# Designed miniproteins, single chains, part 71

Each design is a single chain, and the fold is of that chain. pLDDT is the mean over its residues in the fold that is shown.

## One batch from the design tools (miniprotein)

Design m2465
Fold by ESMFold2-Fast:
Structure m2465 (fold): chain A 86 residues (1-86)
Amino acid sequence: MSVEERLEEAARAIVAWLDANPDASVDEIVNKIRDILSEIVGFPREYLERLSPAQLARMVRGMAEHFGIALSPAAAANLARLEATP
């Protein structure tokens, strides 16, 4: 699997999880994004732990836009909550 294919798989998995979990806490969302990016793409966990919630949300939104993945209202609301987190 190419890096591009792994990034698309991770983006789809993250968006699907965000859609399925509208009431997730910011900490749950952050941990899930880090887990998926580490497990599917192979990003080092320590690198992902240095990224802020807002930086993780921007990364997910950028990947969704790049791969043409539509955000549900629930997924969009969850990303907006991360973007508003200091």
Scores: mean pLDDT 86

Design m2466
Fold by ESMFold2-Fast:
Structure m2466 (fold): chain A 59 residues (1-59)
Amino acid sequence: SLAEILEKLLAEVPDIAVEAYFEQHPELLSLPPEEQARIRAEIGALARELFLLNLALAG
């Protein structure tokens, strides 16, 4: 169903965004693991919020 597809996309969007961001900013891989984890969490949360906002605006 569409709802199941959207649930899977919502779960995957943060990880996709984080990996894309680190691919574009490879210098981040030289940061301490704690800093990398913080950045990953922040990018993931932002990507999730933007995804949900776009769904709300489109529907």
Scores: mean pLDDT 81

Design m2467
Fold by ESMFold2-Fast:
Structure m2467 (fold): chain A 74 residues (1-74)
Amino acid sequence: MTLEELREEIRRLVRELYEAYQAGRLEEAQAAEERALALAEEAGREGHRLLLEEIARLAEEVFKVKPKPPAPWP
């Protein structure tokens, strides 16, 4: 998998995760989350960076969380 393919897959999975949560489909949300995490782990630092960037961008635009607690993940 190339870096560009990884970025597109992660973006797609993050979007699926968001839509599943919005629809209350917890099993689909969990499946999308697990797939995104697995892809990030396979790609190492680059995958984790892309995953965090897509999640942070979507969260800032959509969820508008007023408090931003620091949450370092591996």
Scores: mean pLDDT 71

Design m2468
Fold by ESMFold2-Fast:
Structure m2468 (fold): chain A 59 residues (1-59)
Amino acid sequence: TKELIAQLRAEIEALGGLVLSASKEVEGDKITVTIDVLMPEEKKAEVDRLVAAAKAQIL
């Protein structure tokens, strides 16, 4: 959902990162969500958690 991506972008940017792209691919019953993020190394673990939470909501 676009609003979910906007929320994730705001959260990542608050941590000093940037969302470069977000895509969703559907193949039969399988859904793959890919999110590309540029972020400071020190914040990577926190950004990874935000991305994982967003993926769960998209699926």
Scores: mean pLDDT 69

Design m2469
Fold by ESMFold2-Fast:
Structure m2469 (fold): chain A 78 residues (1-78)
Amino acid sequence: SMEEAITLFRLTVEVGAIYVTIDMYDRGKIDEKTARKELSDLIAATQALFDQATKMGVLTETQKKHIKEIIDEAKKKM
């Protein structure tokens, strides 16, 4: 459905933002305090969308694993 497609797109955008934030931190482009604040907000948004997409039954097992892994990686940077 269109609602499912929008939810998946939004989830993809938030996951991408986590990757970009981690990359910028690892490259020294942002400091630890900035990275922790940004990652806190992104983790919350990603978790909410992940829970919604999971309830909709639209995620593959590979997608679920990758999203859980990126959330865990982001939490380790906080």
Scores: mean pLDDT 88

Design m2470
Fold by ESMFold2-Fast:
Structure m2470 (fold): chain A 89 residues (1-89)
Amino acid sequence: DEKKKKYKDEIDVYLEQAGRAAQAGDAEKVEEYIKKIIETMKKAGASKEDIEKMEELGKKAVEAVKAGDRAAAIEYLRQLQTTAYNALD
């Protein structure tokens, strides 16, 4: 499915940028890219339940960055990626 591939590629770009921002301790940039991921998933037709799961993981990632826990932030971003990929299947 060409459309699913497009959304996965878009999400991967935002996740890479969010990961780099998390490593830099830039919580505002992490939040910005997470919002772009959520917007992409809404356009992809993800369920309300999947959107809510991704929003919760995104909040945890941002909070981890604000706390200086880069490892936890990266782990939450990986969980967000898995949730997004499953939602697209």
Scores: mean pLDDT 88

Design m2471
Fold by ESMFold2-Fast:
Structure m2471 (fold): chain A 61 residues (1-61)
Amino acid sequence: MEREKRVKELEDKIYKLLKEGKFREATNLAAQALYDGELTPEEVAEAIRNAKKKIIEEKKK
């Protein structure tokens, strides 16, 4: 299984949704990936964390 690729794909999708202000959609996407069993809870958490970090770094809080 190409886990690294899937984590990055999820991160990028969540990042796009967060950038658009679609926080609920981003949360639903992460939950769906976990439910489908494609990624572990830790991998999903990492994707979310990395996506949020990118948003924060761009906005410089």
Scores: mean pLDDT 77

Design m2472
Fold by ESMFold2-Fast:
Formats: C-alpha cells, sequence, structure tokens
Structure m2472 (fold): chain A 78 residues (1-78)
C-alpha cells in the first residue's frame, strides 16, 4: 500500500500536480473501495452505480486522477 502511495505521488509530480499527504491517502482509500466494487459487482451496471458516489466524492480533477492512477496500480497487483 505505501509503495502504491509513493508511485501515485511520483506519477502526479511528473504531471506537475501536487497533492497533500491527506488527499493522497483519501484517493488511495477510494481507489481500494472502487477496486473492491469492481471485483464484487455482478454486472458493469451494478459496478458503475455503486462507484458513482465514490467518484463524485472526488471533488477535484487532481483527486480524480490520483484515484485513477491508484486504481490501475492496485488492479495490476491483484
Amino acid sequence: REEVKEEVRRALKERGIEVSDEELEEALEKAEELLRIAKEAKSDEEAEKKAKPIVDSLTTEEMQLAAAIAFELLARRS
């Protein structure tokens, strides 16, 4: 988890995006929840419906990008 956090931080920095440690932790927690939804959902429609409030809670484009990068990194390790 800490390794993924550091990789997300580096990827964001390469794009000129700075996030706080608290924002990065929130993005990681939400990415983990999104991955759980993707694994447990019985259909794409169910996954999208359950994921929407989590995605909507990512109020900035920077947080959305951080969560997307974290999701991809976590999915590749699973």
Scores: mean pLDDT 77

Design m2473
Fold by ESMFold2-Fast:
Structure m2473 (fold): chain A 64 residues (1-64)
Amino acid sequence: GRAYYEEHLARLQEEKDRYEELGRQDPSKRKEYEQQAKSYGRLEDFARLNPVEVGEMHRFIEEK
């Protein structure tokens, strides 16, 4: 349901932000961390385009 979907998106944003911060803290690996942050951004975009699939992962949550 919506709560699960929101939590999933929050986790993806948290991971993206974490890698962006790591890239700022470690310039020697900035390129690698930026690429990982972009990958999580793509997953977030995919989830936003496919909310029904994400919402179906825990169908019983929608019974509330």
Scores: mean pLDDT 72

Design m2474
Fold by ESMFold2-Fast:
Structure m2474 (fold): chain A 94 residues (1-94)
Amino acid sequence: SLEEIAEQLEKRADEAWKAGNYEEAALFYVQAATIYYELGDREKALKFGEKAAEAFRQAGREVESYRILATAYEMVGDKEKAQEARERAERLEA
């Protein structure tokens, strides 16, 4: 099921994080967030989007961190936080 796939992605992301493989962890968290969004679970979609952003930050990918935060906030309808995250990403690219 999609739920089982999302749970396995979370487990793989947590294992990658513990190993210090933060980019790999971010990718698995993004995939889990996308599945939860498709299932209509906005709380888990945001939770794993935020974890993906934190993983990108740990990997030294601050721009990508803010970009994924913007997407996560858009997925839950928080337009103000999504805009703030986009503006932060744009300032880092300037």
Scores: mean pLDDT 89

Design m2475
Fold by ESMFold2-Fast:
Structure m2475 (fold): chain A 75 residues (1-75)
Amino acid sequence: GPRPASEAERERLAALLEAAVRRLMDALDLDEASWRQMDAVIAEGLAKLTVVEELPVVEARLAELLAADLAALAA
């Protein structure tokens, strides 16, 4: 079953997700307020991540978090 992530694994996952979010935000040309909101959502999501996941699962979780915020911005 899932195991708790080590501190080093959590730090690496956080860095990868933050880098991916920054690139996406730059590509979407979103304002600073939207960036701060998405950063807060990612931070909350990462705090709930307690196990190591493979890249496809990490990408899927990032897409889910970003899709929710993008839907709110489009509404």
Scores: mean pLDDT 61

Design m2476
Fold by ESMFold2-Fast:
Structure m2476 (fold): chain A 61 residues (1-61)
Amino acid sequence: PAPRPSTVPKTSGSSQPLTPRQLAIRRELEAKIAATDPSSLEERINRDVYEAFLAILDALS
């Protein structure tokens, strides 16, 4: 895929040795969690799953 001209910087003074791909996955999971509807049982379960994946990703870092 072609890179976009307004791509976010890969290096911005981060203290963690995470790859850009790992940071993108983490950001996507956080966005999915924020988008979930807590009044729906299905969305609540999905949120818990996303939080579990985020915790695993953080532990692997």
Scores: mean pLDDT 71

Design m2477
Fold by ESMFold2-Fast:
Structure m2477 (fold): chain A 67 residues (1-67)
Amino acid sequence: MKEKRTTKSGVKVTIEEIYDAEKNTVTYKIYNENGELLAEVTVPASTPREEVEAKLEAAVEAALAAK
């Protein structure tokens, strides 16, 4: 599943959600508006949504700061 979101810093991103049933994990691939991969976050499928959202925001901020 792909979801378009705006980060707290105002950056528009596309998040691709990939569920791995064997590992029971979800991988979130975060792309900028040009389709360039900014960050990738893998969490257990049992991770609370609030924690997932915090990790996604932190990953985007870290990727933008590293440029």
Scores: mean pLDDT 78

Design m2478
Fold by ESMFold2-Fast:
Structure m2478 (fold): chain A 76 residues (1-76)
Amino acid sequence: APMDPAEVIRGLIPFLGSADEAVRLEVLRTITELLRRDPSARPAFEPALPAVEALLSDPNPAVVAAARELLETLRA
């Protein structure tokens, strides 16, 4: 079995602020996939919500789309 999804998400959160747009995009996609596979990992991601919301203003439209999709994956 792979590493706990919550631990993987916590390790990825700092990379949301990466200067490399490809890293930001890959991190958003990976977190979205992990949350879709295991919704119980959602609480580990709550502290990063402001960082993801900031990415909605990212200059790269692919990053904006990925950030929006991640937020839409987080259902009440």
Scores: mean pLDDT 80

Design m2479
Fold by ESMFold2-Fast:
Structure m2479 (fold): chain A 95 residues (1-95)
Amino acid sequence: MQEEYQKAALEFVSSKENGDAAFAKGEADPSAVEDYEKAIAHYQKALASLDTIEKIKLEKFGELPKEEVEFFAKTKAELQAKIAAAKAKIAEAKA
C-alpha cells in the first residue's frame, strides 16, 4: 500500500510534467501529431495515477476532506481539458 501510493504519486507528477512538455512541443511544431499523441498518453496516465491516489486515501480514511475532493475534481477537469485540446489539434492536423 505505501509502495503503491508512492509509485502513484511519482507517476502522477512525472506524467503531468511529461504531458505538458509534449503538448508544448506540439504547439511549437503543429505538424508534430506524435507530440500531441504523447501528451494524451501522459495525461491519461496522470489521470489513472490520480484515481489510484484518491482510491487509496478513501480506503485508508473512509472520506476525503472537502479541500481534497475539490483538488481532485479540479485537477481531473484540467487534465481532461488538456486531453481534449490535444485531440482537437490532432484532428486539425489530419484535416
Scores: mean pLDDT 83

Design m2480
Fold by ESMFold2-Fast:
Structure m2480 (fold): chain A 92 residues (1-92)
Amino acid sequence: MRFTVAFLDESGNVSRTIATHTSLEDMLEAALRAIEEARRKGLPLGIVISHPSGEEAERAAREVAEYLEKTTGEKVEIEHVGTTTRLTLRPP
């Protein structure tokens, strides 16, 4: 499984890739640090989860979304496309 953490522009496109991880724990730590910067800059944060099994990517995405919503209070949007799932956090 592969995780990519990135800042998005106002249109939802990747503006800057922050990190790519194969560990869920390392990705969550990177995402939490990135959320602090995203809130300060008012930019959306994207997390892309890729796995050959779309169902595994979807399960990981739900776990990540629940964790981030609980930790940050921000709503996480989930989009599934084939073997890739994208999570989006938009700071208020």
Scores: mean pLDDT 77

Design m2481
Fold by ESMFold2-Fast:
Structure m2481 (fold): chain A 77 residues (1-77)
Amino acid sequence: MEFELTTLDGSKKKFKSAEEALEYIVKEALESNAPVEKAIGIALRAIGLLLDQKYLGKEITEEELKELMEEIKELEK
């Protein structure tokens, strides 16, 4: 199942998997102008979603991915 996210520059990007989308979110958070402690917090939550999917079989939703991207955008203000 593919996921579509609005990137920090306002463009839309498609991902082949939730894992690929979360890797992108982690990279954007760490490379953002957000405070380091907040960027690390977002990255850790993204990793938590991957671990829940792998070990608990929890589905990662597009809504959860969008929430992480919106938090990065808000912290860059």
Scores: mean pLDDT 77

Design m2482
Fold by ESMFold2-Fast:
Structure m2482 (fold): chain A 105 residues (1-105)
Amino acid sequence: KEIIEKLREALKKTTDPVIKYALKASIALLEKNYEEFNKYYEKVLLLYVNNPSKTTEASALLILGILYYKNKENEKAIEYFEKALEITTDEYLKELLEFLIEKLK
């Protein structure tokens, strides 16, 4: 629940709509709400494919990190969170990623 709470904090603070989609997908995945997960990850992937940017890439990497975390592959989750942290410019996503990396070590 601590990870979900931090995701909800970041969702409230960020103003970037792509990051909001990635956070909504991540929360839905952890809550086993696969209908909402499918809706929001599809939005992120379509944005990434059609308009690749640091923000769409970081958003996709966040979702991959949460997928590996849900699959109990914490080392791979950390790798994707570290990649997202390197490229993101959103302050609230940075704070979230730093928390997730530390929590999963």
Scores: mean pLDDT 88

Design m2483
Fold by ESMFold2-Fast:
Structure m2483 (fold): chain A 116 residues (1-116)
Amino acid sequence: MEEEERLRREARERVLQHLASGDPKGALKVVVEYLARLHGATEMAEVALKAIDKASVTAASLIVGFLQALLEEGVTPENVEKIRAALDAALAANPDITPEDRELVYKTFDELVKLA
């Protein structure tokens, strides 16, 4: 198997193991580790992992989502604006997110953008 395909399959297996064990945040951390290895984004991954530890599952999922978007699309002013708009829409669609989780999500996004 290609290195990239091997990393993807290993990550998928670990994600499924965490989900089967009732650990969705552990599964999200596996995704962050996979993205960091794939893109060489160690510092951004460290920020995301620390935020996930403090976040609800919903907030942690949003953090993983915009980390992936920043890494795959690139950290440009145009892409940052697009991802921020998508994040605003996602937060508006999830009114059950606490004010603390909402602030953590935005703080984490801003920290990731500054690291690029």
Scores: mean pLDDT 83

Design m2484
Fold by ESMFold2-Fast:
Structure m2484 (fold): chain A 68 residues (1-68)
Amino acid sequence: EPVYLTPEELREIVERVKEYAKKHLTPEQQAKYEKAIKVMEEIIDEAERLGRPVNLEELVKKMNEAMK
């Protein structure tokens, strides 16, 4: 069964990831995560605008593309 998360749930996850990255990652790793987080936030904003939940698999795929 595909996993769908609401924009609100994903925004909470994004905040936790940002806190973790700032405290525990190197500046180089933070830069890569910053790109991934930006893409994640753009997807969440679009889903919120459309009133739709986000497919977790699609989100992860786009984040991985941003980190290349």
Scores: mean pLDDT 78

Design m2485
Fold by ESMFold2-Fast:
Structure m2485 (fold): chain A 93 residues (1-93)
Amino acid sequence: SAFDRMIALVEEAIEDPSKVRDALEEIRRLEPEVLAEVPEEYRETVRIQLESIKASLESMQEAKERGDELLQLLFRIVAGSEVFVLRRIFEKM
């Protein structure tokens, strides 16, 4: 599914921040397909979670470019927790 592909991209970017740029491009491409798979009652919640995940990945990439290892670690943890929440939402569908 589009959701499974998107989650794999997010998890790959979390493990290797050098992949964040390519992952973000593909995530943005997959987002409309993922939202189309979501029941109407969950779409706004999923959209907000996806925006948060993208922001966390972008912040992790920026921290890496600045050599800020602690900030990179913090955003990696945040992105991971947001993926966990998104997986729980999809389990309820």
Scores: mean pLDDT 85

Design m2486
Fold by ESMFold2-Fast:
Structure m2486 (fold): chain A 125 residues (1-125)
Amino acid sequence: RPSVVELLEDPAFQERAARIARELRERYNASPEQEPTLIFIAILVELARVDPERALEMVLRLMNDLNVPQEKIEEIERLIRERDYEGFADTLIEVFQSLSEEDRQSLVSLLPPDVLERIRALMDA
C-alpha cells in the first residue's frame, strides 16, 4: 500500500488531480490566486477515490484541527463513504471559503511545493 507521499509523487495521480482541479476552476470561475486551494481539494478528492480509508483519516484530522462543526464533519465522512466525489469536492470548497486566508495558506503549505507546482503546470498543459 503506497504512502501519501508516494501517491503524491505518482505522475498518474498528479494528472488525475490536475483534471479535477481544472474542472473545479471552470465550475467555480476561480482566480489564479485560488488555484492552490483547488489543487489541495483535488488531491483530497483523488485520494478519496484511490484510498478512501486514508482520505477519511486525513480529512477528519484536518477538519477537527480547523474546528469545523461536527455536523459538517459527519457530512464529509458520509460523502467519502458513499463515493460521492462531486459532493465531497463541493463541501470542501464550502468549508475552505469559510476559513481565514491564514488557515487556507497553512493547509496548502502541507503539500510539497514541487507537487503543487507540477499539478498547477499540468492544469494548463
Scores: mean pLDDT 84

Design m2487
Fold by ESMFold2-Fast:
Structure m2487 (fold): chain A 78 residues (1-78)
Amino acid sequence: SALDAELQALEERTFARVEEIRASLDPNSKEAQIKLLEVTIETYREMARLFRAYGDDELAARFEALAAEAEKKLAELK
């Protein structure tokens, strides 16, 4: 389906970004934790947008909540 193709593309982009961060930074460093959380927040927001666009409002709301939780964690880390 079109949704499955967009989710697969998002997964591949997210994986590439995470791999780049891990290759460039110590994964236990504060800088790496911040960048990984930023990628996580962006990914959750994009997943929420995709699910809502395809009519899955319940799943979209769950990813919006996960993004908000990750943003709170990021604010505490900075």
Scores: mean pLDDT 88

Design m2488
Fold by ESMFold2-Fast:
Structure m2488 (fold): chain A 73 residues (1-73)
Amino acid sequence: MELEAGGDSVGRTKAVFYKGKTDAPYVLKAREILPNIYAGVITDKVTGRRYDVLAVVDEENPDKVIAYILSEE
């Protein structure tokens, strides 16, 4: 399954994204590789900067996604 989520900031090692957040400066687009685990890319809408990530759905909030930064493109 494919995931799209928005976030307000990208940290050094991780970022928090929310499903359905459309007004955010960062967009996560990811594909499910294991149940609740996604591989994908964060894009900065302003700069076009891209980050490769592994994203995990939060156990308490299924709309909350924690993206772990693997590398910057």
Scores: mean pLDDT 82

Design m2489
Fold by ESMFold2-Fast:
Structure m2489 (fold): chain A 81 residues (1-81)
Amino acid sequence: MEVLRKARDEVLELAMKANKLDTAREISGLLDEALRVYRENPQDKEKVLELLDRAIDVATKSGLPEIAEVLRKAKEEVEKL
């Protein structure tokens, strides 16, 4: 799923600029799990959205609004599928 891979790449780039690699790894892990869920169970869209919500929460609590915005846009694209 291109949307989730693009979001992961953008999150890593933004986190490197902010010097927040540990937060980037946590969010990347959630996005990798979302990609796995979508690959193994494409019908389980709700689980993918739940993982994206968790990633948004992590970014928000870490004070990374640009990363949170990238994740919200990815969630909107997944909802359209």
Scores: mean pLDDT 81

Design m2490
Fold by ESMFold2-Fast:
Structure m2490 (fold): chain A 73 residues (1-73)
Amino acid sequence: MSKEEYEAIVKAGREAYSLPGVVGVYFDGKEKKVTVIGETKEAAEKGAEYLKKKLKEAGVDAEVEGLSKEEWE
């Protein structure tokens, strides 16, 4: 993974974390996977959709998923 891809993921993750009901954003650099954790499944999915859009705009190919806090634990 390039430094530019990492910086794009970090920036998009911070923005997703600012969304209502998003309580965490986790990045797995080995799998190029970002997990958005929400208080509810709906909040997690909205955060994941936002992150997917931002990464696509930045030209970053990474897997994004939304998990509720219960699913993450």
Scores: mean pLDDT 79

Design m2491
Fold by ESMFold2-Fast:
Structure m2491 (fold): chain A 85 residues (1-85)
Amino acid sequence: SMSVTIEMSKLMIEAREQIKEIAATLDDEEFEKRVAEIQTEVTAKLEAILREKEGYSDEQVKKYGNTVRNSLRFYAELEKRKRAA
């Protein structure tokens, strides 16, 4: 639904802002650890929304969760490269 899409978009925006902040403040080791924690937390929250509010199948939830994890990792790599430049 539109409301679920907005809720999921807000979670992704908040996750990206956290990644941007930690890219500016943490060393490489702590950054990688915190990104992994954000990936796990945000993916779990989004998977719960899809399963509980939208009635997605386990396969649909898993596919979406993989997309979320990959998107957050890609964003983290971009922010890390900006710091290294």
Scores: mean pLDDT 83

Design m2492
Fold by ESMFold2-Fast:
Structure m2492 (fold): chain A 116 residues (1-116)
Amino acid sequence: SAERLALLRALRAQFDSVLATLATEPEARAAHIFASVFLAALRALSRHDPEALQELLERLSRLSPELAALAQLVRDWLAGRATASQVEDKILALSRADLVAVAELAREVLDERIAA
């Protein structure tokens, strides 16, 4: 739908801004900004494009054991088995390189869904 495409484009633009933030801001500040954007994006995808969410989480789980643990924690949170604060804490413990990898993967998944 036009509304779904508008959402996907808005999320894609937010991840462009996150990548710039990860490149320029101190690590702790960048991680907090990333966590806020990422949690909001996961909630939006859960409601409006659950297939994009599933694809994102599956590809995350293949990048590293640490990102597989993040993907599982996100699944648990969305199923009511974990809290948003637990997901945020996991994100804040990740390296800048891992946060960049997540943001780049999110952009790739969103670009593929927009093109479909």
Scores: mean pLDDT 89

Design m2493
Fold by ESMFold2-Fast:
Formats: structure tokens, sequence, C-alpha cells
Structure m2493 (fold): chain A 78 residues (1-78)
């Protein structure tokens, strides 16, 4: 499913570059929106990602920050 695939991709990228995790997730959320993914599917992808990131202290805070910024950026693009 698209949401799961996007979540897994963002999670793997964040793990490889933890200091850029917030930027990776923010950009991923904006990309999903620009590609015409539904708001529900974007939120599902972010929810899956946040659930996985919660277990990893090295990326947890940055992933949560990136998701929040991504949602705010999408609101600005409306």
Amino acid sequence: MRAREMADEMFEKAKKDPEKAAEIVEEGAVQMYREGMSVGDIYRALGILLSEAEKDPSIRENVFEGAAKGVEKIAEMS
C-alpha cells in the first residue's frame, strides 16, 4: 500500500541520516501532497512512520518534528 511504502522509505532514510531526519520527513510529506495522495493516506503514512520511530531514540524526536513541520507546510500550500 502507498502509505506503508512511503512510511518505510522515510524510516530507512531517517535511520541512515538521523541528523537530517526532520528534513527527510517534512520533504516526504510535502512530496506525498504534491503527488496527489489523499490527506487520509498522508496521515496514515505519517502515523505508521511515527509508530516505528517512537522505538528508536536516535531518530524519534527529529521524525516527530519533521512530521509536524510537513503537516504545517501542506496547510500553507492549500
Scores: mean pLDDT 84

Design m2494
Fold by ESMFold2-Fast:
Structure m2494 (fold): chain A 60 residues (1-60)
Amino acid sequence: MKFRLTFRTGEQARAGAYAAELLGLEVLEVGETSVVVEAPSREDAEAVGNGVGALSVEEI
């Protein structure tokens, strides 16, 4: 499933992308303040988002 993680800063977005890769998730896109990931569940995407302070986690 694909999820968009939105962050307050680009630095947090890059940290989110790195955290996703460390957890074995595929990073599909890195924007200025957002990251799109492929995750097996919403819980996996939220683990990344909550760990780096995401403003939102949305399934797309």
Scores: mean pLDDT 84

Design m2495
Fold by ESMFold2-Fast:
Structure m2495 (fold): chain A 79 residues (1-79)
Amino acid sequence: KKALEEKLKELIEQLKKRKLSPEAQTALNKGVEAFKKKDYKAAADYFRRAGILALQAGDLESAVLAFSAAKVAQELADL
């Protein structure tokens, strides 16, 4: 539980340090708000959307980080 929350927080901080497209940044911000509310399923959906938007912008590194965040959020939702 706590280890997955900490890992997700680290991935979010890495994503915040990257120059995302405005659309990807909006999706990331919504995912972070869902995470703060412990709505891990909504957080996973928003982080997945941020990954898709980063991929469409040609930012493969940010896409990988966002999809990793979505996976960790989904694991938290499935607990």
Scores: mean pLDDT 85

Design m2496
Fold by ESMFold2-Fast:
Structure m2496 (fold): chain A 81 residues (1-81)
Amino acid sequence: MLLKAENPSSKQLALVEYAKKLVEEAKKEGISKEEVAEMLVKFGQSLELSKEEMRQAAYLIEKELKDKELAELILEEIDKL
């Protein structure tokens, strides 16, 4: 489990920041949450994050954006890798 005192890696923080921007853009452009999840997982792979590091980032995205559905879609896309 992620501890409250644990700082995420710079790569995980980059994924969380990208998620914030992408979700805002998706709402304006009508992009589906499934497409957002796919784009976020591809970005995580480009950062060379492990599946576990990407899962941890998905939980951070859920807490930061308060979007459980998006977090679940991200986890499903990670499991397809």
Scores: mean pLDDT 79

Design m2497
Fold by ESMFold2-Fast:
Structure m2497 (fold): chain A 93 residues (1-93)
Amino acid sequence: MSLEDIEKESIKILTSVLKEAGVSENKIKSAVLDLKSIFNFRKNIGNEKTKYLIADLEKFKQYILNQDKVFSKEEKAAVVEALDKVITYLKKV
């Protein structure tokens, strides 16, 4: 399985959870771009191991929880749930 395949599946998981939670299309697109940026960072530094992606996503989850003016409480909960499902997927591959 390539890192590109893992990225595509991670985006599908993120998008599905956020869409089901009623998050707006613009905010879903923003979250997808942030996820793509994390994958691109790992590709660029040549360290594509899933354990580092998991660590980056845990940091991103904490970043989202600290956003007091950008996301509602419900939107933060949805993004955290989506990231937790992506992390669970990455632990299995």
Scores: mean pLDDT 82

Design m2498
Fold by ESMFold2-Fast:
Order: C-alpha cells, then structure tokens, then sequence
Structure m2498 (fold): chain A 100 residues (1-100)
C-alpha cells in the first residue's frame, strides 16, 4: 500500500514542479487536469481497496501492484533526473523527490 501511494505522490509532485518550470498557462492547465484525474482515480481505487480489505484475491492484486511499482521506481527516478537536467533551477526539489 505505502509503496503505491508514495509512487503516486511523487508523480503528482513532479507534475507540480513541471507547472512551475513551464510558465505557459496552457501547460499549467494540462498539468492541473492530469493531477485532478490522478486524484479522482486514487479516490476510486482507495474505496475499492477499503471495500475489499478482507478479500484474498484483492490483497494478492495489491501485493503484485506493489511489486510492479517497485520495479518501475528506477524508470521514474531516471525521468526525474532527466527533468532536473533540463531545469537546473529545479534540481534541488527533484533530488528531494528522488530521496523521498
């Protein structure tokens, strides 16, 4: 659970940093919309997990998803480092996301 939520929060934080770097109102709107979509899907997923707390099949799915998220962490970190390289002024906050 915590690994999945941490991954989602890092993605959301990266979208916020991208909005700060991209002063374009259209890019800000696109990033804000993406964050809202992630929030809506997260709320639905958390309700599904809560409803199926004692379901062994759902608990197995959560374990498999956590393993997939852990396998994807290096790719996310590489993407964050690439964005930091494109925006040196945001390197410190991107490094903080990688360390989180």
Amino acid sequence: MEVILRHIERVRAALRLKVEAEADPAQKEAAAKAEAEIDAELEKWLEYVKKNKDNPEVQKELKELAEQVRAAEPALEAALRAEAARHPELRAPYDALIEA
Scores: mean pLDDT 75

Design m2499
Fold by ESMFold2-Fast:
Structure m2499 (fold): chain A 95 residues (1-95)
Amino acid sequence: SSDAEAAVNLIEKTAEIVIATLEDPSASDLELDTAIAMFEIAVAVIITELEEKDPEAAEKLRELMDEAVAAAEARDVEAFRKAAEEIKKEAEKAL
């Protein structure tokens, strides 16, 4: 449970960094790409943990991660925020 809480907290913190970067008009493309990469790594850790335990949850998280990345690349803050919240909810439910 403590490892699960740490993993969810990492998703929350990396999502906050992506949102802050998207809301900063001075942020470079490199800063945004780096923030997105950190978020993808955080979600990938949970996906890997779930692949054998709950493959359906792992697949849903992959789809939500793809949606979150697409939203961030499109600079759609609200779409990213929604996808990140759904990722957190599914991760908490599956862990």
Scores: mean pLDDT 86

